# Designed miniproteins, single chains, part 24

Each design is a single chain, and the fold is of that chain. pLDDT is the mean over its residues in the fold that is shown.

## One batch from the design tools (miniprotein)

Design m807
Fold by ESMFold2-Fast:
Structure m807 (fold): chain A 84 residues (1-84)
Amino acid sequence: PLKPVVIPRESMLYLLKLLEGEISAEEAEKKILELSPQVESVRLTKTENGVVVEFVPKGESAVVRVFVSYEDIRETAEELEKEK
């Protein structure tokens, strides 16, 4: 399940840039990690229909895996841009 408190909503802007080929997975991972002080590490895998986000919460050994669809990423990113 997605834990928005661990990975902030603004991370969706970087997931969109990754899907559109504007940045590398490594760059997106660094940006999301900078925004997420409760996260030890982040790994992103680009797919046809979205992004698989794998992260390790600080103080835990288990990997949390979340799939975020292209539609959800785009809708959230567009909403954030409209608010600015």
Scores: mean pLDDT 76

Design m808
Fold by ESMFold2-Fast:
Structure m808 (fold): chain A 60 residues (1-60)
Amino acid sequence: SLEEIRKRMRQLVEEAKSRTEALRKLTDLTVEQIAAAKSQEEVAEIMLLTQEFIDELRKK
């Protein structure tokens, strides 16, 4: 589910020791989830969610 993906992304970002590590892990998870996506709409939702976390990392 999208909520499950959000939870995993949040965990990875919070656990990361640096912004670079957070971005790398977030990118890896995003690629994995896109590969598992069943529709173009699901891919778009995953991409939007990833961008939200990237923006949050930039704000810090």
Scores: mean pLDDT 81

Design m809
Fold by ESMFold2-Fast:
Structure m809 (fold): chain A 91 residues (1-91)
Amino acid sequence: MPSAEEILAEARALLARARALYAQAQASTDLAELKAILDEIQAIGDRLTALEKQALDQKAPKDVLRELVLIESEVTLYELHVSLKVRELEK
């Protein structure tokens, strides 16, 4: 089982990937590309949820859990923004 530090390191790497995907989405007006980016951000969100469950099951320190919640919140905002952009372009 990964340590709390290993879980946090993976979550931070996923956040970096989500930030890069969000930057790409902000620059794009291609609906197919935006849908592909949205799918990747959603997959990152699912993985972050699994990492939070692992951290909770392991009774990780409060500071680790707090950072995981902040990372999930940021990724959720990116998913929302990209989803809204997709919906606007589908009109």
Scores: mean pLDDT 89

Design m810
Fold by ESMFold2-Fast:
Structure m810 (fold): chain A 71 residues (1-71)
Amino acid sequence: DEEVVARVAELVREAAALNPSEEVLRLMKQGMHAALLGDWEAAVRYLREAAEASEDERARELLLEAQKIVE
């Protein structure tokens, strides 16, 4: 679903703008790649891991919202 992927990409871009760690950026990239492939199970896992690893509260909120959209 193109709308789901577009919304997840928007939220991930906003989280990336908050200068997250390299680990969080890696997990965000893996989550986005999984979403683009339609692998929603992997997308949920990676976005959840990215949110859990995020030190910034706003980045965590954005990544959890993205995870809920693909769940």
Scores: mean pLDDT 83

Design m811
Fold by ESMFold2-Fast:
Structure m811 (fold): chain A 94 residues (1-94)
Amino acid sequence: SMEEERKRRVELQLKLRIIALVYKLYNNDQQKADEIFEAAETDSLENLEKRVKEEMEYLKKNDPKAYEIVQKLLSMPEPITVQDIKKLIEEIKK
């Protein structure tokens, strides 16, 4: 349905924004974060799904700690704040 497609799009946009925030706050990679924030603004469900999959597969292979941070953030109850992200990053860096 159109309602389910809209919910899916919003969920994927949120996932990309969380991935971008992890690049910014954990990896100190502002350029990569900005690229992913820009990608999250697309209205294409197919492009959003593809980008989430590519970024998650990349992190799983190349940065397992960043991958774990993203997965834990995605399992948290909404709303997820920047402060919640910073707290989790500090806990995992130990």
Scores: mean pLDDT 83

Design m812
Fold by ESMFold2-Fast:
Structure m812 (fold): chain A 94 residues (1-94)
Amino acid sequence: SSELKLVEGALAYAKAALEALKAGDVETAISSVEQARRIVEQLVARNPDDAAFREILALLDEALRAAKAGDVERAIELLERTIELLEQKARELS
């Protein structure tokens, strides 16, 4: 349940980032992606053999770079993919 709580936390921040980008609030989106990323870094450290958490971390790193570069469309695409993978992990941990 501790892993599930971390995944749910990362998912909440990823969804908040997506909604912020759609609303044109890039600063809030960046902050939310950074918070999701910190949680996923903990998941990677706790589960070093789980390739899915490493993939999610890489997608969040790409989303953060895209958002900071002003590539909002690319950041949205990457966050939608991140959300799909986090939702899959939440189902696996339930």
Scores: mean pLDDT 91

Design m813
Fold by ESMFold2-Fast:
Structure m813 (fold): chain A 66 residues (1-66)
Amino acid sequence: MDEEIQAAGQLAQDVYALSQTHSLDDVRKYGDDYVKKLEKTKGKSVADAARSAGNTVLSHVEDRRA
Protein backbone atom coordinates (compact mmCIF):
# COMPACT_ATOMS: atom_id res chain seq x y z
CA MET A 1 0.00 0.00 0.00
CA ASP A 2 2.66 2.57 0.98
CA GLU A 3 4.76 1.80 -2.11
CA GLU A 4 1.63 2.08 -4.29
CA ILE A 5 0.80 5.51 -2.83
CA GLN A 6 4.42 6.68 -3.17
CA ALA A 7 4.74 5.50 -6.79
CA ALA A 8 1.34 6.99 -7.72
CA GLY A 9 2.24 10.34 -6.16
CA GLN A 10 5.69 10.40 -7.76
CA LEU A 11 4.41 9.69 -11.29
CA ALA A 12 1.51 12.15 -10.91
CA GLN A 13 3.99 14.85 -9.84
CA ASP A 14 6.45 14.01 -12.66
CA VAL A 15 3.68 13.94 -15.31
CA TYR A 16 2.39 17.34 -14.18
CA ALA A 17 5.91 18.87 -14.11
CA LEU A 18 6.82 17.46 -17.55
CA SER A 19 3.50 18.67 -19.01
CA GLN A 20 4.67 22.27 -18.39
CA THR A 21 7.72 21.92 -20.71
CA HIS A 22 7.11 18.87 -22.96
CA SER A 23 4.50 17.67 -25.45
CA LEU A 24 1.70 15.43 -24.16
CA ASP A 25 3.01 12.61 -26.38
CA ASP A 26 6.45 12.85 -24.71
CA VAL A 27 4.84 12.88 -21.25
CA ARG A 28 2.72 9.80 -22.11
CA LYS A 29 5.86 7.97 -23.34
CA TYR A 30 7.68 8.86 -20.11
CA GLY A 31 4.77 7.52 -18.04
CA ASP A 32 4.57 4.27 -20.04
CA ASP A 33 8.32 3.65 -19.59
CA TYR A 34 8.13 4.43 -15.86
CA VAL A 35 5.17 2.06 -15.35
CA LYS A 36 6.97 -0.76 -17.23
CA LYS A 37 10.01 -0.36 -14.97
CA LEU A 38 7.79 -0.37 -11.85
CA GLU A 39 6.04 -3.58 -12.97
CA LYS A 40 9.43 -5.33 -13.31
CA THR A 41 10.94 -3.98 -10.06
CA LYS A 42 7.96 -3.53 -7.68
CA GLY A 43 5.18 -5.62 -9.22
CA LYS A 44 1.89 -5.15 -11.01
CA SER A 45 -0.11 -3.54 -8.18
CA VAL A 46 2.43 -0.70 -7.76
CA ALA A 47 2.66 -0.25 -11.54
CA ASP A 48 -1.16 -0.14 -11.89
CA ALA A 49 -1.45 2.48 -9.12
CA ALA A 50 1.19 4.67 -10.79
CA ARG A 51 -0.43 4.25 -14.24
CA SER A 52 -3.84 5.25 -12.89
CA ALA A 53 -2.47 8.38 -11.17
CA GLY A 54 -0.38 9.42 -14.18
CA ASN A 55 -3.28 8.92 -16.61
CA THR A 56 -5.60 10.95 -14.35
CA VAL A 57 -3.19 13.93 -14.30
CA LEU A 58 -2.52 13.64 -18.05
CA SER A 59 -6.27 13.51 -18.81
CA HIS A 60 -6.86 16.71 -16.79
CA VAL A 61 -3.99 18.47 -18.61
CA GLU A 62 -5.33 17.34 -22.03
CA ASP A 63 -8.90 18.44 -21.20
CA ARG A 64 -7.73 21.91 -20.13
CA ARG A 65 -5.66 22.37 -23.32
CA ALA A 66 -8.57 21.41 -25.58
Scores: mean pLDDT 80

Design m814
Fold by ESMFold2-Fast:
Structure m814 (fold): chain A 78 residues (1-78)
Amino acid sequence: MAVEAMKEALKEFAKENKDKISEETLKKALEELEKNKDNLQLALAKVYEVLSSEVSDELAQEATDRMGKAALEALKAA
């Protein structure tokens, strides 16, 4: 499922950047993704808002780009 692919991409990105992305920030981002699972573009926008406010715009952009790519690949495979 596209939402699960986005969750895994976000978790792996946070794992690679655990010195910059706290567990609390990851939890907030995952919560926004779950709340907006019926609208993937809104989910990406909400995750970007969390990461940009808590960390940086650059890191938020990289994380959401990875999530978007994972979602597209999951949708193509389905």
Scores: mean pLDDT 83

Design m815
Fold by ESMFold2-Fast:
Structure m815 (fold): chain A 82 residues (1-82)
Amino acid sequence: MTREEAIEKIREYAIKAAKAAKEGNVEEAEEAIKKIVDIAKESGLLEAGIRALEALREYALEVGQEEVAAIADKYLEELEAM
């Protein structure tokens, strides 16, 4: 996949995760977050993945979904350790 395609997919999964968080669907939000992490690792776009997870964590807290925020934090720490 190209760099542009990877960035677009990270954005698409970030939107999907945000929607799932707003709807209280923790499982769907976690699956979308995992896809962001996979794409960031495979494409070498760790910074883009980190920024997406930071934004998702903030949004999850804003909509009262502490469990989704905790999942985002876990994967954010994983990407930052790379």
Scores: mean pLDDT 84

Design m816
Fold by ESMFold2-Fast:
Structure m816 (fold): chain A 63 residues (1-63)
Amino acid sequence: MVDEEEVDAALAEIYLGIGNYLEKQGRFEDAIEAYEKAIQVARNDPELRKFAEENLKKAREKL
């Protein structure tokens, strides 16, 4: 049985992957949305949340 916190971390990694994919396509606004979702679901994982916030900041600098 997987804890809800473990599911949230996995979902956050999926959103980070989507954000990275969109950023590579030059779709920075869509990438920002994906990173914001990663931050929201990673609320129980401060390291993953910080990583998502750093990616969000870099994506915003590309706009």
Scores: mean pLDDT 77

Design m817
Fold by ESMFold2-Fast:
Structure m817 (fold): chain A 117 residues (1-117)
Amino acid sequence: TPEERRKKILEAVEKYLRGEISKEELLEELAKILGAKDKIDLAERLVTMSPLTPEEILLSSKEEKYEWLLNSSKPKILAILYHYFLSVDDKELAEGLVKLAEKYLSEEELEEFRSLL
């Protein structure tokens, strides 16, 4: 269900923010939950739908989009997820991500995150 899917996504993000899983493992879990073929396919969706993506990366390969996402800061990857879920009309999930950012990010990271919304 949409509610159960939202819960699983927020749980995966929370594990990442707690340092329990890597950024790569987060993308693998999200790919499974969102029905993407793999983490590279998911990265292409996230990067392509994001207003934060530089034009050079937007025009690049799936592999280059994935590498760009992996090299993104913790606040930036959360902001990319936020914009993706707003683009698919999941406002509750986007709000859930903001709450997780407020709970787990440092003051400096949270300032970066807010500047990217």
Scores: mean pLDDT 89

Design m818
Fold by ESMFold2-Fast:
Structure m818 (fold): chain A 74 residues (1-74)
Amino acid sequence: SAEEVTRNAEAALRAAEAGDGAGAGAGAHQSKMLAPYGSTEEAIRNLERALRLAEEAGDRGAAASIRQALDAVR
């Protein structure tokens, strides 16, 4: 559901804020998997913020996962 996508996108952002690249990637992956069932502007914004944080941290793996999720939810 769109709410589950939003929740997983928020989890990705929280993990990125904490410096947890693995958690950020996992949240992004779940958002991507659930994207066919709907997404929200909030989910998109949370993933965009998570991407910025992953890029600032130099976490290429997390950044790649988050970009894939953004492509799926847009």
Scores: mean pLDDT 81

Design m819
Fold by ESMFold2-Fast:
Structure m819 (fold): chain A 77 residues (1-77)
Amino acid sequence: SIPAFSPEEVEQALRDAEELIERAKAETDPVKASNLLTAAGILLTAARVGSTDPEALARIDELEKRLKEVGAELDAK
């Protein structure tokens, strides 16, 4: 099992995932963009396992939605 994150680690993972998603959106190389989205997805999965706070879970849901939207944009290229 993936180790559960502390609340501080969850918050850091959410910040890192958001940065990776924005980097992927700006990335011109589709392989690099895909790798950034994969890394963001791993962080969001770990944050979800470690989180019981409704606000944190809502932020995870929004970032997962953004990740899916950026992934769909890459698939359209």
Scores: mean pLDDT 81

Design m820
Fold by ESMFold2-Fast:
Structure m820 (fold): chain A 87 residues (1-87)
Amino acid sequence: SEREIRLQTLNYLIRMLPALGTELKAPEERVEELREILEGLRQALRDEDEAAFREEAARLGVSAAELRELLLDLEAAEAYVEELLRR
């Protein structure tokens, strides 16, 4: 299902985030902030909590609908997380 793909993408991003942060020389506080947001998104998807998902998506600078589409494309989602780490 699309929900399972989105959860797999989030699990991958959360797992890879420390390595990406180190490689891109992102501040530790930025890496931790993104990890908390990604974990919140994962929990919101598990709980089917649309309001929580929307709030976390807004913290990433995207709408819930945009983020749902992004999470179906692992390469695009990873590229977006890398862009957020470079900011």
Scores: mean pLDDT 89

Design m821
Fold by ESMFold2-Fast:
Structure m821 (fold): chain A 69 residues (1-69)
Amino acid sequence: SKLEALREKLKKLDTNGDGKVSVEDAAKAISEVTGVSETAALMALLLVSGGRKEVTIEQALEAAKILLS
């Protein structure tokens, strides 16, 4: 349920349709859906992305799974 809501929110943030969103936009989306802080979401995103400025929707969902476990 939460992961599905996150996927739909991330798709709306993907302005180029390339399956990628900025780490900042992904962190806000994860924070809004999971209830964790944007800082915690950002740290999880940096872990799954290897420090990249953009993440795939799949990587953002993986970060959310880490935060929900």
Scores: mean pLDDT 81

Design m822
Fold by ESMFold2-Fast:
Order: sequence, then structure tokens, then C-alpha cells
Structure m822 (fold): chain A 98 residues (1-98)
Amino acid sequence: LKERIEELYAQLEPEDQRFIELFREALSKVKALSDEQIDKLILIYAAELLGIRTPEIEEIRRELVAWLNENNLTQAIVDQLRSEISEEAEELERKREE
């Protein structure tokens, strides 16, 4: 899992790498998530940024989404990520336009 994340992370643009770091920080604030679950969320997001869709990633996504729904965490995680991403996206876009 971690090795696969490192492979995908290395292929990202520096701005996207910064978003991945922010996602990890945001997810770490959700006490119900383990390191493994955070890693799975990061893997899925990095794959989406790169347009990578494989059976491996789709299976991880399916299992993680099912677990999040079963534990009523999906909305809380989505809200946390939206908050963190929106603020950082605005800041990065502002810097890029400079």
C-alpha cells in the first residue's frame, strides 16, 4: 500500500503533491480513521488525479467506501476534506496566478 502510494505520488505535479499532504493532515484529524484507512484514501485520490483506474484501486475504493458507510463516517470525512481542499485550492490558484 505505502509503496504504491509513493509510486503514484512521485508522478504527481508539485501542486498535487501538496494537496495529497493536506488530505493526509485533514484525515489525521478524524480520530476514527486508522493509518491504513488514511493510506487507502490517499491512494484513491492520487489515482484519480493521475487518471489511473485499475481493478486493484477500484477494489480498494469499494471496500473502503463500504466500511465508511457502515461506520457512518463518509459524510464527516467528505466535509473535512471539502473544507481543507477548498481553502488550499484557492491559495494555490492565487499563487499560480501571480
Scores: mean pLDDT 69

Design m823
Fold by ESMFold2-Fast:
Structure m823 (fold): chain A 91 residues (1-91)
Amino acid sequence: EEGRQAVRDAVRALADAIEEATKKGMSRDELIALVEAGGKAVLDLARKYGLPEEVINRLAQAIGEALNLIGADPSKGPEAAKVLREAADEI
């Protein structure tokens, strides 16, 4: 299933990028920009492959949760990454 696999890989790559950026001490604003850009790319990819609305909504929810975690505390990058990985595992 090419579309779901591509989206899973993209979400996992975003989670890895957030975790690494947090470990390197990237600022809150830089982390938010990373999640916003990566999240948009993931949602655009899911729509391109015609994934069900329930999957797109689940991804959007996870991206929103990741943004809220980082917005409250930039050290929560690993928690944000976990939220994204859990969403990827459900698709």
Scores: mean pLDDT 89

Design m824
Fold by ESMFold2-Fast:
Structure m824 (fold): chain A 95 residues (1-95)
Amino acid sequence: MYTEEQQLALKVLDLVNEAVRHIFDGDLESAEEKIREAEKLTEKLSGLLKILAQKMVELMREMLRHAKAGDEDGLAEAYKELLDTRLQLRRLLGS
């Protein structure tokens, strides 16, 4: 059973997944909106959940910056770090 804070972290994961989809679809405006929503929810978290959620938000903003610049290499690097951070958060929530 998830705590209320763990449920908020799951909502952050959902918003991150939606933002990633929008970035790869070229819908950068929708991506930015989802990132902003994720940032607001992340402020309500604490401890390791907050640290990992903040890192995912930072990586999403980095992906968005690279996508706007047409920097495919930078986008790929940021996405790889995002996947690793997302996996860490999922494992923390799945235990």
Scores: mean pLDDT 86

Design m825
Fold by ESMFold2-Fast:
Structure m825 (fold): chain A 75 residues (1-75)
Amino acid sequence: SERERELERAREGAERRSRELLELGRKSGYDRAYRLFAEGLRYAMLGEVGSKAEGDRHFARAEELFREGYALLAE
């Protein structure tokens, strides 16, 4: 279906951007923080597709991951 194609594109886009973030982490020496940002981005992208309840859950998880990654950089 059209929805299934949109979900697949969202996943592919998130995976591509996640790979970019992981590479930045390797180059900067902040691998763990950027890994968390990459995971958070994947959940945020998935949150834009699906039901409100599913989206709210995914956005909440993305927020947690971004917050944890930020905390590692703030040390």
Scores: mean pLDDT 78

Design m826
Fold by ESMFold2-Fast:
Structure m826 (fold): chain A 107 residues (1-107)
Amino acid sequence: MSDEEKEIEIILLFKQAIEAVRSAAEWFRQQGKTELADELERLAQKLEEYLKNVKSIDEAIKVFKDLLKEAETLREKYKDDPEAVAGLERLIDFLKEIIKRLEKIKS
């Protein structure tokens, strides 16, 4: 894979993650979980800011690992809400898959 192809793939994975987080935020907002939706929208905004500043695959991996920790913290915060847990676990699994894809691109 060329360096240009790697850069395009990284940008695509960031865009997919932003869309996934925003879709989760919108879904929780429709369920009346406004506080959780606002927290997820903040995570999407962080992803957009990192996308503008990330310059390497190692930085991209670090960003997604940090976001995974934030998503796991949200799952623990909302652990008594089964709908919130289910949606957050789906998001966590998606973030783990993105990290695996980035690690493959690095290899």
Scores: mean pLDDT 84

Design m827
Fold by ESMFold2-Fast:
Structure m827 (fold): chain A 84 residues (1-84)
Amino acid sequence: MSDEIIDGLDLLKRELETHPDSALSAKMIEIINQVEESIRNQDYDKAIELIDQAIKVSEDDPDIVTKLNAIKDQILAAKALQNK
């Protein structure tokens, strides 16, 4: 599960590198790097908070918001498994 989430985040970072808004892309990549670090530390609560911040920053881009929500669902599933 964690590897699938990291792969999803890496794909999103690659997409953001080609995004026309370079300032938005830079900020989003920084947040995504923090999400990946939180996941590697198994701090899923922090990862969820950071994903919610990323969604808010990208709220004007529905494609990015959709992808972030899919990643958030994967983080929530990983957190649920950690507590079992």
Scores: mean pLDDT 81

Design m828
Fold by ESMFold2-Fast:
Structure m828 (fold): chain A 67 residues (1-67)
Amino acid sequence: SAIVDDLLALRESSSLDDYQFAQFVVRQLQADADPAELAEFFRTHPERIRELLEELVAESRATVPAG
């Protein structure tokens, strides 16, 4: 996903901590998620960040018809 790739590029190129990155993701995707819980997930499971971001993008798209 281009959105996930852009988010991961931001995480790698910026000085954002896990909480700041989580806040950005929640706002960017309009996700119904707690930034503190996302930040803890990013900190404890860095190998699964892409998987989680793809799920959040899919959930965001489920509320908007494709077309």
Scores: mean pLDDT 78

Design m829
Fold by ESMFold2-Fast:
Structure m829 (fold): chain A 100 residues (1-100)
Amino acid sequence: AKKEIEELAEKIKKIIEEGLEKIKEYIKENPNASRKELLLEAKKIVDETLEKILPLIEKMKEIADKNPELQDFVNEKLKEVSELFQKAREEVDKLIEKHE
């Protein structure tokens, strides 16, 4: 139902935020790391984040398939999580760009 979609979207957002925080912590704890090393670790954390969120996105799509009246709502929530993910990636890129 609609509440389950909202709960899935919130869980996805939390996973994205936790991934971003892990990257920030790694950069902070590794001041002498090269940009290449930071990019490799960031990619690893991003890949791990995607593995966690993709099954949740699939569940949201399955709910929409079973409840066609909720498809627009699911699309809205998927757009919100996609925009958050893009914003998080942009923040990571800026942090790595500013790194020594």
Scores: mean pLDDT 86

Design m830
Fold by ESMFold2-Fast:
Structure m830 (fold): chain A 84 residues (1-84)
Amino acid sequence: SMAATMAAIREALAANAPADILAALDRMRDDILNGKASLSEEMVQALRELAKMVAPLDPALSARLEDIAALAEEEIAKKGPDKL
């Protein structure tokens, strides 16, 4: 799930494990693109909040998180017309 992947990213950040963070980001992107992620505006906000928290430590990782948040936001917009 998206929430589980975000929890894994936070854990990897606390452990200073960059390779685990990158793997989790790739998994998150794949889950979004394959429709396996439960997407919500709250998840997009959580991703952007995480990006802001890491920006002073790793600007490149922050940019990657912002890209994933933008992708999730676009997928939510695509689902909106199909909701009703």
Scores: mean pLDDT 71

Design m831
Fold by ESMFold2-Fast:
Structure m831 (fold): chain A 59 residues (1-59)
Amino acid sequence: MDEKIAAAQQEVKDLLAAGASEAQARAVGVSRLMREVGLSHDEAVRLADEAIAEAKAAA
C-alpha cells in the first residue's frame, strides 16, 4: 500500500522535473492512486497535490 502511494507521488515529482504542468502531473498521479491503491478521487487529489507541493519546496 505505502510503496504504491510513494511510487505514484514519485511519478508526479518526476513529471514535474521533466517539465510537465502541475495539471498533467496531478492527473497522472490521481489516475494511478485511484487505480492501484483504490483511493477516492478526493484522497488521490490530496496526495498528488502533496507531491506537487514537496517538489516545489525542494526546487
Scores: mean pLDDT 82

Design m832
Fold by ESMFold2-Fast:
Structure m832 (fold): chain A 97 residues (1-97)
Amino acid sequence: MKEVEELLKRAEELIRRAEEALRRGDLEAAVRHLEEAIDLIEKAIKIATPDQIPRIKELLQRVKELAMEVLRRSEDRELILRAIGLLLRVIGLLFDL
């Protein structure tokens, strides 16, 4: 459906922005973009058809990898907890798909 495709396209753009933020060392911006991306992915999952699930899983894996990178690089308690929160959300969504 076009609505799911638009949500996933916006999520992918946010994931790209998170990758750019990580390259600059802006861990807070990276986490913020990933949190926005997973919110869009969750909305997409609620209305997705089975043929769209592989794309959703691909984006969730990218969010997971970037959240793990934030966790690896962060020394800030708040950012660490937010990255852990993202990882738990991704694991929960992947388990239910």
Scores: mean pLDDT 87

Design m833
Fold by ESMFold2-Fast:
Structure m833 (fold): chain A 77 residues (1-77)
Amino acid sequence: SLEEARRIVDEILRESKTPAEAREKVNEYANKLIAQGKYKLAEMVTLIYLIREYRARDTPEDKRKIALLERRLAHLG
C-alpha cells in the first residue's frame, strides 16, 4: 500500500546519515521487495524516495521531475 511504502521510506531516511546512504538503502530494500514478488510496493518506495530527494534540491528541473514522479505514483494507487 501507499501508506506502507511511505513508512518504509521514512524509516530509511531516519536511519540514514547521508543522501547517498539513503539512496543505497532504498535501492536494496526495493530489490528485496522485487525478489519477494512485491513489484508495485518496490516501485512506490523508489518513487516516494526520489520525490523527497528532488524536493530537497528545489530546482526548476527537479520540480518537473517531481511532477512526473507524482503522476506515476498516483497511477500505482
Scores: mean pLDDT 82

Design m834
Fold by ESMFold2-Fast:
Structure m834 (fold): chain A 81 residues (1-81)
Amino acid sequence: MKAAEVYVQNEIEAANREFEAGKITEKSKSELVSLYEEVLDMLRNEVPVDTIIAYLEQKQSEVEDPFVAESIQRLIKLLQK
């Protein structure tokens, strides 16, 4: 899904920029970038969207950072469209 790949790439860039601007911690940036890179690899390998959503829901349940949790929720909503 091209739109999802573009979204994930833009979110990786946004996370890096927000870290450089001092708006998020290095830990939050690393968690987001790692998650988005995994999702990007899954999208490029044509993993079923339902499988990607299940992966993201599991990750969201383990995340304590509200910013990371919100970012995961937005990606899930995009993939459900």
Scores: mean pLDDT 82

Design m835
Fold by ESMFold2-Fast:
Structure m835 (fold): chain A 102 residues (1-102)
Amino acid sequence: MKEEAYELGKKLGEFIKTFSLSPEEQRALLQKLMKLFTTGDLEEQKERAYYLGKGVGEAVPKDTPHIDFYIDSIFRFLEQIAPSVKELKEPFLKGFEEARAK
């Protein structure tokens, strides 16, 4: 599960970097994100959000413009579908920042 969240984060980071996913790949990515943020208890969801953030942080170059806006936009969209996602943004950002600090 942690490895799946990390790999999904890398794929999300590549999408943010390139915007090169097909509509089919975008739907698959959204479905996996929703499963990650709605499956299990809140503690498990927070842990998966942290590893997702790590994956994104490793995939996205440190000098990428507007990365903060892309992350905020994704979380704002997901929060409209699942309000519990609000509690997942902080663990995600922690993983993201730690990955970028390397």
Scores: mean pLDDT 76

Design m836
Fold by ESMFold2-Fast:
Structure m836 (fold): chain A 88 residues (1-88)
Amino acid sequence: SAAEEEFIRRAGELLGVPEELVELLLEEGVDAALENAKSLEEMQKVAALHRLRRELAERELSVAEVQEILGVDRSTASRILRIWRELQ
């Protein structure tokens, strides 16, 4: 959906995922984004963003669960969940 795509773009920006990899994830899928990642760090961020998208599609996540999935601080996790709620 348009709301899901907007969420992934905004979450990707907060995680520092390159815009090119976020668009590849949305248009061609996770494998295409991983193949075009330039570093292990970029691959890990893409995989984490993809996992976050899958988990949020199935259930409500706590701030602590978002921190665990993404490897981010509480402030970043809270901002990501706020974006998700605003787009529902």
Scores: mean pLDDT 87

Design m837
Fold by ESMFold2-Fast:
Structure m837 (fold): chain A 100 residues (1-100)
Amino acid sequence: SEGEKLIEETKKELEKLVKELAAAKTQEEEQEVINRMLDLLGETRDRLESILPKEEAIEYMIKILEYAIELLRKAKEIKPEATEEMIEFLEGVIEKLKES
């Protein structure tokens, strides 16, 4: 499906960004990668909402967010502070989506 293709592409891009976050040498570089991850997730949400019914778009978005959290948990050993804040933020987004 179109939605499955989009989430596959988004997962691949998230994997690249989490590797970039782990490799970042400065707080400025860490923040730039975090901002790019947030932009990617927002763009993916908007694209899912444009091609799928609301309930299906929410289900796919939750799956993407859960995947991002798992990737960040693996990176936590290298960048604990940056990854913890991002994980907490994404968990909050999932909780709000489940209320919708």
Scores: mean pLDDT 85

Design m838
Fold by ESMFold2-Fast:
Structure m838 (fold): chain A 86 residues (1-86)
Amino acid sequence: EAEEEVRKIEEEAEKLTNLPKEEFLKEVEEIIKKLPEMEPEEQLRELTIIGIAMAKKGMPEEELKKLSELLLKAMKEAVKKGIYIE
């Protein structure tokens, strides 16, 4: 059910948000690095979790920019690996 999936996403985001800043950044970077190897549905789920967690954590703009750059790079690699354009 959509409600149950949303709740699970919120719970995972909360777990990330509760980590110390250094561990939070490390976990987010590791997830981003793994994104190109994930299926599209899993990528969307992880991106949603990261987005919610970053918003709740109140990260400085400089750190958000670095994470956004890593995310963009990972998304480009994912497109090259899994989505052939027809």
Scores: mean pLDDT 73

Design m839
Fold by ESMFold2-Fast:
Structure m839 (fold): chain A 76 residues (1-76)
Amino acid sequence: EREKLKEEIKKLLKETTKLWKEGNPDPELQESLDEAEEFNLKLLDEWLKEGVSVESLEKIKEAMEKGLKLAKELLK
Protein backbone atom coordinates (compact mmCIF):
# COMPACT_ATOMS: atom_id res chain seq x y z
CA GLU A 1 0.00 0.00 0.00
CA ARG A 2 2.88 2.42 0.71
CA GLU A 3 4.26 1.75 -2.80
CA LYS A 4 0.89 2.64 -4.36
CA LEU A 5 0.67 5.88 -2.34
CA LYS A 6 4.30 6.70 -3.23
CA GLU A 7 3.57 6.37 -6.95
CA GLU A 8 0.39 8.46 -6.61
CA ILE A 9 2.30 11.21 -4.75
CA LYS A 10 5.12 11.10 -7.36
CA LYS A 11 2.53 11.51 -10.12
CA LEU A 12 0.94 14.50 -8.34
CA LEU A 13 4.37 16.08 -7.80
CA LYS A 14 5.26 15.69 -11.49
CA GLU A 15 1.88 17.10 -12.57
CA THR A 16 2.37 20.10 -10.26
CA THR A 17 5.90 20.73 -11.62
CA LYS A 18 4.65 20.49 -15.22
CA LEU A 19 1.82 22.96 -14.54
CA TRP A 20 4.17 25.50 -12.88
CA LYS A 21 6.67 25.17 -15.76
CA GLU A 22 3.91 25.78 -18.32
CA GLY A 23 2.75 28.88 -16.39
CA ASN A 24 6.25 30.27 -15.81
CA PRO A 25 8.40 30.64 -18.96
CA ASP A 26 11.53 31.83 -17.05
CA PRO A 27 14.29 29.27 -17.91
CA GLU A 28 16.03 29.72 -14.54
CA LEU A 29 12.76 29.09 -12.69
CA GLN A 30 12.07 26.04 -14.86
CA GLU A 31 15.50 24.59 -13.94
CA SER A 32 14.79 25.27 -10.24
CA LEU A 33 11.42 23.50 -10.54
CA ASP A 34 13.10 20.43 -12.09
CA GLU A 35 15.72 20.40 -9.30
CA ALA A 36 13.02 20.74 -6.64
CA GLU A 37 11.09 17.82 -8.17
CA GLU A 38 14.22 15.60 -8.15
CA PHE A 39 14.96 16.56 -4.52
CA ASN A 40 11.37 15.90 -3.38
CA LEU A 41 11.27 12.52 -5.14
CA LYS A 42 14.47 11.52 -3.29
CA LEU A 43 12.99 12.72 0.02
CA LEU A 44 9.85 10.64 -0.56
CA ASP A 45 11.99 7.52 -1.16
CA GLU A 46 13.93 8.21 2.09
CA TRP A 47 10.69 8.66 4.08
CA LEU A 48 9.50 5.26 2.83
CA LYS A 49 12.81 3.64 3.89
CA GLU A 50 12.37 5.19 7.36
CA GLY A 51 8.91 3.63 7.70
CA VAL A 52 6.52 6.54 7.18
CA SER A 53 2.96 5.41 7.95
CA VAL A 54 0.24 4.79 5.34
CA GLU A 55 -1.91 7.37 7.19
CA SER A 56 0.83 10.02 6.82
CA LEU A 57 1.24 9.21 3.11
CA GLU A 58 -2.55 9.52 2.61
CA LYS A 59 -2.46 12.98 4.26
CA ILE A 60 0.49 14.00 2.07
CA LYS A 61 -1.40 12.83 -1.04
CA GLU A 62 -4.49 14.84 -0.01
CA ALA A 63 -2.32 17.95 0.57
CA MET A 64 -0.67 17.47 -2.85
CA GLU A 65 -4.08 17.12 -4.55
CA LYS A 66 -5.26 20.36 -2.91
CA GLY A 67 -2.01 22.07 -3.90
CA LEU A 68 -2.38 20.99 -7.53
CA LYS A 69 -5.98 22.28 -7.60
CA LEU A 70 -4.85 25.65 -6.18
CA ALA A 71 -1.98 25.85 -8.70
CA LYS A 72 -4.44 25.26 -11.58
CA GLU A 73 -6.70 28.05 -10.25
CA LEU A 74 -3.80 30.50 -9.71
CA LEU A 75 -2.30 29.90 -13.17
CA LYS A 76 -5.62 30.54 -14.94
Scores: mean pLDDT 77

Design m840
Fold by ESMFold2-Fast:
Structure m840 (fold): chain A 89 residues (1-89)
Amino acid sequence: MPELSEYDKSLVEDLLKAGLTEEEVRELFKKSLESLGEGLIENAKEQPERREELISMAREFVEAEMKRLGASEEEIQEVLEKLDRLAKA
């Protein structure tokens, strides 16, 4: 999972070269990071003593990765809000 930045940038470039639009690439990565974030939040719920710490770390990780992939501030906030709602449920 760490050191995905070069891989993710290469994947974005390859998807664009394959004929996907920038919007399609962004939506694909947004959905992938949402899914990863959901898994991290569910794992945090299984560890009640560390729940808040793990949720915070998951949010920071997803935000940093989305920013690195060139996601918009709106896209980042939308994903983080979904993770917050899942964490509160």
Scores: mean pLDDT 73

